Designed miniproteins, single chains, continued (2). Designs and how they scored, part 23

Each design is a single chain, and the fold is of that chain. pLDDT is the mean over its residues in the fold that is shown.

## One batch from the design tools (miniprotein)

Design m4821
Fold by ESMFold2-Fast:
Structure m4821 (fold): chain A 76 residues (1-76)
Amino acid sequence: VEELKEEVLRLAEELARLAAEYERTGDPELLARAEELERELVEKGKELKAVAPDEEVLKTLAEAREIVERALAAAR
C-alpha cells in the first residue's frame, strides 16, 4: 500500500499546485490538467481509504479538493 499512498500524496500536491497556478493565470490547460488529476486522486483516494485510512492522507485529500474546487468554481 506504500505505492498507493505515495501516489495519492503526489497527486494531491500536484493538484494543489496546478489549482493555485490556475487561480493566478486562468490558463485553460491548467484547468483541464487539474480536473484530470482530481479524478485520478479521487479514485486512488477511495482505494487507499478502503485499505489504510491515514489522517495525513485524509487531510491532504481534503486540502487538494478544496483548492481545486475553488479554482473550478472561479472558472464556472
Scores: mean pLDDT 70

Design m4822
Fold by ESMFold2-Fast:
Structure m4822 (fold): chain A 62 residues (1-62)
Amino acid sequence: MITPEQLGRIVALDKDGDGKVTLEEVEAHAPELLDVFRKLDLDGDGVVTLDEIAKAVAELQK
């Protein structure tokens, strides 16, 4: 299952502050989070926005 800690680690990969995390960034810096990233990437475009991650965290806490 996806945990808030895993979501926070994905957010931390946005080192440039552009508000987007790519599959390539996850593969390079946190390959253990690839499964989590794929579940957050609902459109399958290889990009997840920080807004989408924040909403996922809120949903997991409900």
Scores: mean pLDDT 73

Design m4823
Fold by ESMFold2-Fast:
Structure m4823 (fold): chain A 96 residues (1-96)
Amino acid sequence: MQEKLVEEILELIEKAKKAIEEGDFEKALEYLEKAREKVKELVKAGPSEESKERVGEGISELNLTAQEALLKGILSEEEAKEIAEKIMEIIDALNE
């Protein structure tokens, strides 16, 4: 059960990364919100440290992708800020 949930979270993170790289801000926010809800489910299930570490690594890569998209002008400063706020909400959920 937990492994499947971790895989679902990582798939949503990859979809969010792709949406960010493509400049699809609305889809990026949708995938980030879905990832946040799945992370809350994982935390309630009592995740292993390994599961938390895997999700944390995915979030770190997501943050780097968002920063690169801002630097390349794919995202506006306002869009990058909203994405960063959503990423922080996912980090907060993971550490609950």
Scores: mean pLDDT 84

Design m4824
Fold by ESMFold2-Fast:
Structure m4824 (fold): chain A 57 residues (1-57)
Amino acid sequence: MSAEQLAKLGAHLFLQGRYEEAIEAFERAREGFLAAGDEKSAEKVEEFIRQAREALG
């Protein structure tokens, strides 16, 4: 999967309340964006990871 596809997967998992799986997908998306030099997309995905971790408690 591309980083963008992984970010979309993470968003879908987040909306389903599957926060642990969403974090995994977002972490892989972040790594892909950073490898591509896309710091802005990596930063956005990092914000979603933070929100998902908060939702897990």
Scores: mean pLDDT 86

Design m4825
Fold by ESMFold2-Fast:
Structure m4825 (fold): chain A 61 residues (1-61)
Amino acid sequence: MEEAVEEGREWVKKELGLTDEEIDRYLTPEQLVGLAEARKHRVPLSPEAVQRLRDAILARR
């Protein structure tokens, strides 16, 4: 199935280097849909923005 959640999950794995376990633990399906939609609209992420986002997600313990 090619759902926006799956698109967001693949993008997060590729761009942020998160595993499926980390994504399921730290991100909601709604956030994954939002990330897929933002990517579709070509919202650019700088390396600093990527690092900040990874740190924020992983700090959710």
Scores: mean pLDDT 68

Design m4826
Fold by ESMFold2-Fast:
Structure m4826 (fold): chain A 79 residues (1-79)
Amino acid sequence: MEEAEKLIEEAERLALEGAEAAAAGDYARAAELMREAARKLEEAARLYEEAGDEESAAQAREAARRAEEWARKLAELAA
């Protein structure tokens, strides 16, 4: 599942950029980056599910939920 693995890599990069933005005080940008990471993780989960890899799909969905939760908290700090 090379495509799903690339989406995980992209999500990890976006999450790192989001953490850097938050450290710089740009909470709005950090929230946006974390939402993008969550979307990539949800797409990866769908691809794993289509391939029959239920465990990887579940792990990616859990990571997406955590990214969305973090994005929500960052958005609250930006308000």
Scores: mean pLDDT 87

Design m4827
Fold by ESMFold2-Fast:
Formats: structure tokens, C-alpha cells, sequence
Structure m4827 (fold): chain A 60 residues (1-60)
């Protein structure tokens, strides 16, 4: 679901459409792309991309 999430573990992008995230970054989830993948914007870096939902923890 859309909202504010925190990155629970480091994630390294292995594909051009995926976003590299570091543990502790705060992201805004924009939309679900696939059941296990979401499009996000990092509030820490300002970068956008797709990440596995499994690396995110909902904050509010």
C-alpha cells in the first residue's frame, strides 16, 4: 500500500529499473508494480525506482 516505509536491509540493484537502497533510508511507496515489487521515491536521496517489498517495513 502507498505510504512511508523504512528500508530494513541493504538492497543492491541488479537491473536498470531497480533502485539501490541502504538500511535506514526512508522511502515513499508510490504504487505496486508487481505483487512483490513497489515503485518508491527515497526521501533520503530523492531517487526513484522499483524495489522488492520484502526490504521495506511500514512506519505509518
Amino acid sequence: TPGIYIVSKDYTAVHPDLLTLKKGEVVKVLETVLPDYVKVTSLTTGKSGIVPSSVLKKVD
Scores: mean pLDDT 79

Design m4828
Fold by ESMFold2-Fast:
Structure m4828 (fold): chain A 99 residues (1-99)
Amino acid sequence: SSVTLSWKASGFHFGSYEFSWYRQRPGEPKKWVASITPDGTTSYAPEYQGRWTISRDLAAKTAYLNMNNLQPSDAAVYTFEAKDVITGEVVTGAGTEVT
């Protein structure tokens, strides 16, 4: 089974954003999952490398996290952050519960 999380931006500067996904579980600190930079370079925490994919569609102004092979240990709230690398402004998305 797989799930795709998506975040659609409404701003003009979509191409200047670094997009990141984070995992939050009760009693744990917020943990980084994956990022994609303005130049399209992707990076992943080791436990998600090769299993999950972060991507973006510049025309649709949408960032995606494709979560393949969901395990019980993946159950958490996932949050989205977009950082404008020019201004340093951070926009956060609402958390999405994955079960």
Scores: mean pLDDT 79

Design m4829
Fold by ESMFold2-Fast:
Parts: sequence; C-alpha cells; structure tokens
Structure m4829 (fold): chain A 70 residues (1-70)
Amino acid sequence: LEELAEEKVAETKERVEAVRDDPEKARAVALEGMIEGAEALLEAARRAGDEEAVREAEEALAYARAQAAA
C-alpha cells in the first residue's frame, strides 16, 4: 500500500509538471490526482482486508474531496 501510494504521488507529480506553466491547471490536475490516488488506495486496502489502511484511505479521500470543493 505504501508502494502504491508513492506510485500514485509520482504519477500526479508528472501530470502537474506537464502543466506547470499554468498554476490553475496544475492545481486542478493535482486535486484530480489526489482523488484518483485515494480511491485506488481505498480499493486496494479493502481487497487486502486492512482495516487501518481502509480508514486512512477514507480520510485521505474525504480530505481530497474537501480540497476540491473549497
């Protein structure tokens, strides 16, 4: 799960770097990547039966969605 989290963060960084000349677009890409990453981590944690990781992923997803809604 940590490895998956690191991979998703790296993917998001690459996507943000591709649009770094547009700060608003970079922010939108970063928020989208955070939501996608949290959803992927939540699914992986549920399949693994890791209750602690599920809770952490749910909190991360809620945080990312709150950031996008603000």
Scores: mean pLDDT 76

Design m4830
Fold by ESMFold2-Fast:
Structure m4830 (fold): chain A 87 residues (1-87)
Amino acid sequence: GVLEKLEKELEELKKELEELAKNPSQEKLEEAKKKLEELKELLKKFEEEVKKQNQYTETSELMLEYLKEKVKLTEELVKTLEKKLKE
């Protein structure tokens, strides 16, 4: 489903950011930033669609909150890497 795809994509992005920490690249950082924004938009659209269709379950709510927290942590990692590359 969409939530499982989002979790997989966030995990793949985390691995890319770990590689960026070892081998800094401005190009790869910009690609990672674009991917994160796409994932944020997908998560927002999914939340809006689920609420509109009244298909919001307790399990979906918990998974959605979990993914929102993962997105926030990923944003902070991107910001940290961006600061290091600009110093």
Scores: mean pLDDT 79

Design m4831
Fold by ESMFold2-Fast:
Structure m4831 (fold): chain A 79 residues (1-79)
Amino acid sequence: SAEEIVKGLIEAAENKDFEGLEKYARELSKYTLTNEQKVALAMMVKDADLSTPIKSELVQLIMGGISVEQALENIKKYL
C-alpha cells in the first residue's frame, strides 16, 4: 500500500539509507494518489523524527510538487 511505502521512506531516511529512499520513492511514483491520501501521507512524514529539510522534500514528493530524481538529489545533501 502507499502507506507502507511511505513508512519505508521514513525508515530509510531515519537510517540514512539512500538505496532504500530511491527504491521507495520510485515505488510511490507508481501510485495515483487522491488529495485525501496525499494529506494523510504528508502528516505521517510531519510526525516522523526527521530533520525539517528531509520532511520538506518527502512532503513535496508525496504532494507531487517535485520529481523523484529532484527530491532524491535534495535529500542526499542532508544524509
Scores: mean pLDDT 87

Design m4833
Fold by ESMFold2-Fast:
Structure m4833 (fold): chain A 70 residues (1-70)
Amino acid sequence: IDEIIEKARELVEKAKKSTDINEQVKYLQEAARLISEALRKATTPEQVEKVRELYDEVVKIAKELYKKLS
């Protein structure tokens, strides 16, 4: 599970650093998929909290992208 959380974290960082909106969307979609997988495998409150923080970050970035596309 820690590996999945780390991969999702890296994808979120790539999305934040990307200047291509299509790349940002792809990274966020893959990060969201890994976050869902991590949440299903989380067995401790600490793991759940880490996944929730990552999810909140993805939502924030997605909202900013949606604003740019609207």
Scores: mean pLDDT 77

Design m4834
Fold by ESMFold2-Fast:
Structure m4834 (fold): chain A 79 residues (1-79)
Amino acid sequence: MYTEEAERLLREAQRAKAAGDREALEEARRRLEELARAAPENAGVLAALAQALRMLGREEEAKRYYEKAAALEEEREKA
């Protein structure tokens, strides 16, 4: 469920970016941050948040979330 919600929010962020709607993009990012807080070990949620942050030019924050998502996927593959 959280991953599906994150995918929906990421699509909203992508549409906002394409439209040049920074307010809508920030809103999608904020909702993704709330989702990441609810599901901090969900790699899909963290990856979606990282992508939205990258769309906003927040590269350092995006990198941290991508690295965390990658680490979680790596641990999942081992289990």
Scores: mean pLDDT 81

Design m4835
Fold by ESMFold2-Fast:
Structure m4835 (fold): chain A 98 residues (1-98)
Amino acid sequence: GGEEAAEAAAEAARYAAQGDAEKAGEAGVEAARAGGNEEAAKEAREAAEKGDAAEAGRAAARAALGAAENSEGEEALIAGTGAGIAGIGAGAAKVAGY
């Protein structure tokens, strides 16, 4: 659920910040599956194939936001936090990897 999406999004952000597009994409797909967002999962896979760690991190952030929107109370807060972390990681990857 939202906690799983947040954890996977945080992991994707960590790998994106390190420029590891493949692992960021794998974690992004996990976040998207936990959040129920197949489009974000596809975007994370495509970003990994292109070596775009920042885009993989952004896809994970979108997946975690989707989980937050479909959750209430504490689950929404956890998913929203994961989305924020994933966004920071994507930004770091852009600065370091582009």
Scores: mean pLDDT 69

Design m4836
Fold by ESMFold2-Fast:
Structure m4836 (fold): chain A 67 residues (1-67)
Amino acid sequence: KKIENTDELKLYMYQTLLHYKKERELDLDEIQELVAELIDNPEKAKEFAEKYATEEMIEEAKKRIEE
């Protein structure tokens, strides 16, 4: 069951953003806007994930989606 990067990118982006939220205490609105933009643009989301997401996050995201 092959899925495009969209769902995987969504999950590890969320984890990366949650990490920053804890450190900086960003507003949910800012996080939601950023996530929405990245979801709407899969190519940008892919680059963002490659830059910030760890391989472990990607594996976990893939497993969750297949569930």
Scores: mean pLDDT 58

Design m4837
Fold by ESMFold2-Fast:
Structure m4837 (fold): chain A 57 residues (1-57)
Amino acid sequence: SVYDKLKELYKKDPEAAKLAAMYALLFGNEEERKEAKRFLEEYFGDDPAVQTVLSKL
């Protein structure tokens, strides 16, 4: 669901996908947070901003 939507957005606009995933991670429900975290780990695992956000959760 959220994971699949983020993957689709990533193909069109990776920057928008990263921001949307970070927003879902911080403000989504528990399921959305888990899917957003999985997406960020897979697609942006080496991004310092993503690593920082994930380390604070």
Scores: mean pLDDT 83

Design m4838
Fold by ESMFold2-Fast:
Structure m4838 (fold): chain A 90 residues (1-90)
Amino acid sequence: SREEHEKQIEEYKEILAKNPKDAQAWYNLGLSYYNLGKLKEAIEAFEKAIEYASPDQTQLISDAYWHLGFLYAMMGELKKSEEYLRKGSQ
């Protein structure tokens, strides 16, 4: 439900207050924002997930790139969408 996603956002923000470079927490925060239709906040969270991810977190990095591609497509930014989808498939 909406209330469950709002609770998840609060929980991930608490995790990130203690560990601001937790790529998994940023990714999960992005998913919760996406589910609430908060597209800009979802984009910022997925970009931070990629920024803080270690190179061995290949699935997280790929998943975050795919979400960024879909989100930018939803906003009509088709060239940026193509760039991120390409990165997610490498």
Scores: mean pLDDT 89

Design m4839
Fold by ESMFold2-Fast:
Structure m4839 (fold): chain A 56 residues (1-56)
Amino acid sequence: LEELRKQAELARRAAEVGRHNAKLNSEDKTIARGAEQVAREFEERARELEKKAEEL
């Protein structure tokens, strides 16, 4: 249970870093879009892990 919460927190932090990188590289549309996509995937994973932790 605690490991799932820790992983969710790490995923949320990774999403935040990805969004920050997208903002820093906003001049390059391709890089910015890639970073946003990665951030979205980490956010979705964090939500899935949070749901699993609540079900346990």
Scores: mean pLDDT 77

Design m4840
Fold by ESMFold2-Fast:
Structure m4840 (fold): chain A 61 residues (1-61)
Amino acid sequence: MEELEKLRKEAVEAAKKRDFQKVNEYLSKIRELLSDNPAEARRAVAEITLEVAEAMKKVLK
C-alpha cells in the first residue's frame, strides 16, 4: 500500500511538470506492483490517470 501511494504521488508530481515519460514509468511500476490482480491494476491506473489529469488542470488554471 505505501509503495502504491508513493508511486501515485510521484506520477502526479511528474504530471505537474509535464514529464510524460516519468508519468508513464510510474504507471508501469504500479501495473507491475499489482500484477497479481490485473483488474485492480487497471482500476488503480485509471484512478491515478484521472488524478494526473486533474493535477494538470490545476497547474494550468
Scores: mean pLDDT 76

Design m4841
Fold by ESMFold2-Fast:
Structure m4841 (fold): chain A 73 residues (1-73)
Amino acid sequence: MAEELRREGERAFKAGRLDEAIEHYKRAAQLYAAAGDRAGVAESLLNIGRVYEAQGRLESAAIARAQAARLLA
């Protein structure tokens, strides 16, 4: 389930496994999108943005946040 992948992403992020966290959140976003859950996709993109920010990938983080904002508009 998408929520399980989201929890795995959180665990990876807290453990400093940033690339694994991004992969889990991307898979969660895909499952939320398949279910028509725009809020779930937006939350996953915000989580990806948070991980990119932790990596110093500020432009990628800004893009992810902008995509999430468009889904919640």
Scores: mean pLDDT 87

Design m4842
Fold by ESMFold2-Fast:
Structure m4842 (fold): chain A 77 residues (1-77)
Amino acid sequence: MTAEQLAERTEKSVKLAEEGLEEARKAGDEENARLLEILLEAYKEALKAAKAGDTEKALEILREAYAKVKALAEEAA
């Protein structure tokens, strides 16, 4: 996957995370809102790295964010 393809895909993820965050906040779902805030910040940082041509850094940011979200979701159970 090229840096340009990763950036385009990540921009879509940013938009979906922003929409999901608004919906979670309206529903009073603080746990989902917190997870979406973490993902949104990670997507924004990954997008910056991808636009700079650093695909490895972008993928590492996403990997760390997904691991963090998974850990928080499992601990909440």
Scores: mean pLDDT 80

Design m4843
Fold by ESMFold2-Fast:
Structure m4843 (fold): chain A 64 residues (1-64)
Amino acid sequence: AGVRALVTITSPRPVLLTNGDVLEPGETVEAVVVRETDEFVELRVLSTGGRARLGRQDVEIRPL
């Protein structure tokens, strides 16, 4: 379950995904938003299957 979205990394630091891939600051990827709360967003990147939990301030999400 989750919402398909374009996710842009607004964090000044690279984000390490569970599969060892890295998302760079300013990078935009297509992902599934697995979970979203007031504190964080959990993502799965569609192209790689890598997952990350990020603070809401560290991402911009545009639903598809």
Scores: mean pLDDT 83

Design m4844
Fold by ESMFold2-Fast:
Parts: C-alpha cells; structure tokens; sequence
Structure m4844 (fold): chain A 59 residues (1-59)
C-alpha cells in the first residue's frame, strides 16, 4: 500500500518507481521477486530483503 511505498523510498532511498514495483510484487504474493528487487536495489541481505518484502505485502 501507500505506507510501504513511502517507507521504501524514505528508509531505503529507492525511487518512487522502484518502491511502487516492489509494493506491487509483494501485494501480488510474489515475495521472492519483491525480496530479490529489494536486495538488488537497496543492497540488503537476503533475510533483510525478505523481511521488507513481507512488510510491503502486509501494508
């Protein structure tokens, strides 16, 4: 949702487009793809990227 997009931009320094795509993938239940994108774009570990993807899906 909007909260996830805002936090992805603010906390991880992602662009609006990147944050919206991650939130969309997570909302669609595609947590593996969302986590991979967080890992690649924000440089987080796989565990941290997955936690962010799950947060985005629940927001």
Amino acid sequence: GRLAVDLLQKELGLSREQAEEIARLAAAGRLDEAARMVQEKAGLSPANAYAIARFAAES
Scores: mean pLDDT 82

Design m4845
Fold by ESMFold2-Fast:
Structure m4845 (fold): chain A 70 residues (1-70)
Amino acid sequence: SMSYQQMSDRFDQISDTSTSVDQMVDQMQQVVDQFPDTDFTVNRDVMSRISLDIQKTGARNWSIWMRQQS
């Protein structure tokens, strides 16, 4: 679907450009807010407990999955 394709592209950008957990969470929340018909959600409390590298890897993996759904 168009929503997953566009969401995938934005998660790729987030994975490449994010320099902090807060920046990443804010950018992911903006993407989710633009595509409310997807099943993806952002949990700020959980994300604040894990490293930036793990979260960047997670965003990249979600991007790959979303592209497969397109």
Scores: mean pLDDT 70

Design m4846
Fold by ESMFold2-Fast:
Structure m4846 (fold): chain A 81 residues (1-81)
Amino acid sequence: MEITRLEMEIDITTIFLAFAIANENEELKKKLEEELKKLVDELAKLKGLSEEEKKARLEALLKEAEELGKRLAEIFKKSAE
C-alpha cells in the first residue's frame, strides 16, 4: 500500500502543480515542485530506482504538469482576451 499511496500523492501533486502553473502562481508552483521532488525521492527509495531513473521520472512529471498547465492557461487567456 505504501507505493500505491505515494503514486496517488504524486498524481494529485502533479495536477495541483498544473493548476498553479495555469494561474501563474509562482509561490505555489515552487512549493508543489519541491513537494513533488520529495514524493518522487521517497518512491525511488521504495522501488530501488537508480538516480538517473529518479531524475527521469521527476522530469517527466514536471513536463506533464507544464503541458497540462499550458492547456489550462489557454482557456484562461480566451476568457480574458
Scores: mean pLDDT 81

Design m4847
Fold by ESMFold2-Fast:
Structure m4847 (fold): chain A 66 residues (1-66)
Amino acid sequence: SLEKEVEIGLAAIAAGVEGIIARKAGVPEEKVKEIVEETIRLAETKSAKEAVKYAKELTEKAIKET
């Protein structure tokens, strides 16, 4: 459980950084919140690796669509 909590924490930090980048690029706050929440959910249910990849890819996509 501690190991999983550390993974979730690292994924949350990564999602937070991607969220700052997205906000600065003009992505709406509601969309940023959705990406962050889904990233944390993926870290809880799958892995930190998949969660971090998801955060980066969705953030890049959201920026391109803005």
Scores: mean pLDDT 81

Design m4848
Fold by ESMFold2-Fast:
Structure m4848 (fold): chain A 67 residues (1-67)
Amino acid sequence: MEEDEKLIERLKKEADEAYKNGDVINLSAILLGAAVLLTSARVEGNEEAAKKFQELIDYIQKKIDEL
């Protein structure tokens, strides 16, 4: 759980920097990575991690939609 939170914080920071630079390609790559992590968490039955990765996906998608 704590490692997942640290990973989410890192990806969120990378997404924030990509958004600041208007880097849609990098934002899309981070979104894809988050989607893979969400799928993995769901397959493992880790509902708490899946919820956090879904929130990350929603966060990144909003940034892409604003570009």
Scores: mean pLDDT 82

Design m4849
Fold by ESMFold2-Fast:
Structure m4849 (fold): chain A 79 residues (1-79)
Amino acid sequence: MEAEIEKQKQAVEKAVEAALEALKKGDYETARRVLEKLKAAREGLLEYLRTGTDPEELAAAERLLPVVEEAIERLEKAL
């Protein structure tokens, strides 16, 4: 679980960096696609936090949610 969550955090960070670089080059479509995927991930995490019963998975979702929310905020501010 821990290793998987760390990989998910790294994937989110890489996606944000790629989207921000795309924005600097004027590729707004790539940045918007990344933003939509991050928003979908946030909704999935929020739904799991509402309905999930596995303590380990709930703790993982709680740790991942702020990373996804920060990523969304960075992209929205740049757009």
Scores: mean pLDDT 80

Design m4850
Fold by ESMFold2-Fast:
Structure m4850 (fold): chain A 60 residues (1-60)
Amino acid sequence: SKELQEKLKELQKKYLELLQEFDEKMKTASPEEQAELEKEFKKKIEEIEKEAEELEKKME
């Protein structure tokens, strides 16, 4: 449905914004903080990507 396509686009925008924000934080963070930020960031991104993939499958 069209609603699923809209949701996919929203998730993609959210993904991009999160990526930029966390990339900036990781560059200025200490090595210890970087490890924690990477872990949380990857988990968050994986969830968004998983939702996007599920939405794509439902559209077909």
Scores: mean pLDDT 78

Design m4851
Fold by ESMFold2-Fast:
Structure m4851 (fold): chain A 62 residues (1-62)
Amino acid sequence: MLLELAEKARRIRELISKLEPEKAREMTAQLFEALRLASMGKYEEAQALLDEVEARAREALA
């Protein structure tokens, strides 16, 4: 679980690094919120938020 979340977070960070600064800041804040949820044991909510952030970042780069 944690290893999978960490790998997804790493991938999302790479996508965020390619975004414009304002969008990168917004996506980074959501990434931190997802990691906070995971630290509280809310893995399902954390996973859903990470999936949403990844999708939005990919869409912004397309």
Scores: mean pLDDT 80

Design m4852
Fold by ESMFold2-Fast:
Structure m4852 (fold): chain A 62 residues (1-62)
Amino acid sequence: KASREALEKAEEIARELLEQGLSPKEAGEKVTEELIKEGYSKEEAIEAADQAITRLAIEGKV
């Protein structure tokens, strides 16, 4: 549902935040906020953040 561009940005931001020791919830909230600042809709930002956190969890980075 989120664009590929939004998902790629979400994954990069989420990875950095998780490496800094943020929880998946905190990382997802910050990713959502950052994407909204970059001009994505709230709905798309939330979807991209959720997908990014899920993908990083599958890769064992959460």
Scores: mean pLDDT 78

Design m4853
Fold by ESMFold2-Fast:
Structure m4853 (fold): chain A 70 residues (1-70)
Amino acid sequence: SEIEDIKKFLEDVLKQLEEAMKTLSPEEARKLVEDAIEYLKKLSENVTPEQKKIIEDAIKKLRELAEKYL
């Protein structure tokens, strides 16, 4: 389903970004996270309400990871 596809995509993105936060310089990691959040916000504007909630949850998790590692 489209919902399962977007969940898997976002899970994979969050895993990659967490690894990047641990391996990149803090400035490069912050830029990558900011760009990812901007992309996800734009993606949330043209999706179903259910998909939007999933994207918003992913943005929240990404912000929490950034606070933890950056």
Scores: mean pLDDT 83

Design m4854
Fold by ESMFold2-Fast:
Structure m4854 (fold): chain A 64 residues (1-64)
Amino acid sequence: MTQELLEEATRLYEKGKELFEQGKYEEAAKLFEQAARVAEQVPELAGLAEDSREGAKKAREKAK
């Protein structure tokens, strides 16, 4: 159960980073927000949730 959430959150975060590097900031923000929601369900993933929220914020700021 916890491992599946870890894998999903990590996958979403990595895809968000890839889209961010490609300049697809709006799509990156959506993936980072999804990664944060998944990671927030697991206390051990608090750091990934925080990183994902920061990624989403930066992506939305650049998408303006």
Scores: mean pLDDT 82

Design m4855
Fold by ESMFold2-Fast:
Structure m4855 (fold): chain A 82 residues (1-82)
Amino acid sequence: TGTITGYVKDSSGKPLSGASVVAQSGTFRRGAVTDSNGYYIIPSLPPGTYTVTASFLGYESETKEVTVEENRFTQVNFVLER
């Protein structure tokens, strides 16, 4: 299994606390919520290609395609616009 981690910020560089980050591959779905620093971690992901979507109330969602590898941390950062 691998891990996706990263930060969610707005366009001014402010951390977004409580943002939802969801990794999806086919029928598999796992999510996390950002902390006060905008940090999130999604562990224990089978290796493969995921669509990772960050969302926060009042902001446009951002989606990125991410490859997860065995025993690796993959950093995915998001900058959300209103």
Scores: mean pLDDT 87

Design m4856
Fold by ESMFold2-Fast:
Structure m4856 (fold): chain A 67 residues (1-67)
Amino acid sequence: SDEEILEIAKEVLKDYPNVSVSVKDGVVELSGEVESQAERAEILQRVANALKDHPEFAGVASHLKIK
C-alpha cells in the first residue's frame, strides 16, 4: 500500500529532516532542499534500494532543489 511505501521511505530518510516525502499510486514524491547533487543522488539511491523489492513500488519523482 502507499502507506507502507511511505513508512519505509520516511524511515530511510529520517536523517534528512528538510526532505518532505509523499506517495501517490506507488510513486514516492520527494521535495525540499539538499546541500549538493551528491546528497540528492544518495537520497534517491536510499529510497530506490529500500523499496526495490516492494510489489507496489512504482518509482521515485524528485522535486529536490539544490541550495
Scores: mean pLDDT 83

Design m4857
Fold by ESMFold2-Fast:
Structure m4857 (fold): chain A 76 residues (1-76)
Amino acid sequence: EVEELVEKLKDEDPEVRKEAALKLGEIGSKEDKVIEALKEALFDESPEVRHAALEALLRIGGEKTLEAIEEVNKEV
């Protein structure tokens, strides 16, 4: 369930956050809430979670995900 996975992206355990990001990518939901949550996960303290979020965004694909990645790169 997408809502549950979005919540798990904020879990205290980085393994849980990583798994949630990968599952969101597998589902391929293009909902704004999913893309925004994965975009925030690109700034996660854990490199494994950041990598999973990037992989998920690339897997979901489309203009919205590319725009989110570009916006993050401009802020860093």
Scores: mean pLDDT 76

Design m4858
Fold by ESMFold2-Fast:
Structure m4858 (fold): chain A 65 residues (1-65)
Amino acid sequence: SEIEREITLAMATIAASVLGADAVEEKDGALVVTMNDEDEEKFKEQEEQLKKIAEKLGLKLVVKR
């Protein structure tokens, strides 16, 4: 439902912020996350977690640096 989607999106925004995201938004059916992590291995681990969150929302993940 729309309400469940809104709650899940809010939870995803909080989770992404805890993971070090600088910005999070939903745009054009995608979860757009800005993350400026210089450690490539840490970045990949965070990206995998964000991908799982986006999949639960039925959104595509777009990660910006």
Scores: mean pLDDT 73

Design m4859
Fold by ESMFold2-Fast:
Structure m4859 (fold): chain A 55 residues (1-55)
Amino acid sequence: SIAELQAKLEQLEAKIQELEEQLAQETDPRMKEALQFAIETLQELKAQLQEQLAQ
């Protein structure tokens, strides 16, 4: 259902925002790499979800 996909997309966007804010303030290079990887993974999931909404 489109409503469920939109809800998931909004939750995903909120998580990405939180991780981006953490990354901006992070000084540990190992944690930066982990945060970047997490953000990239969530962005891929967001793209898949947006594709589902388009069709």
Scores: mean pLDDT 85

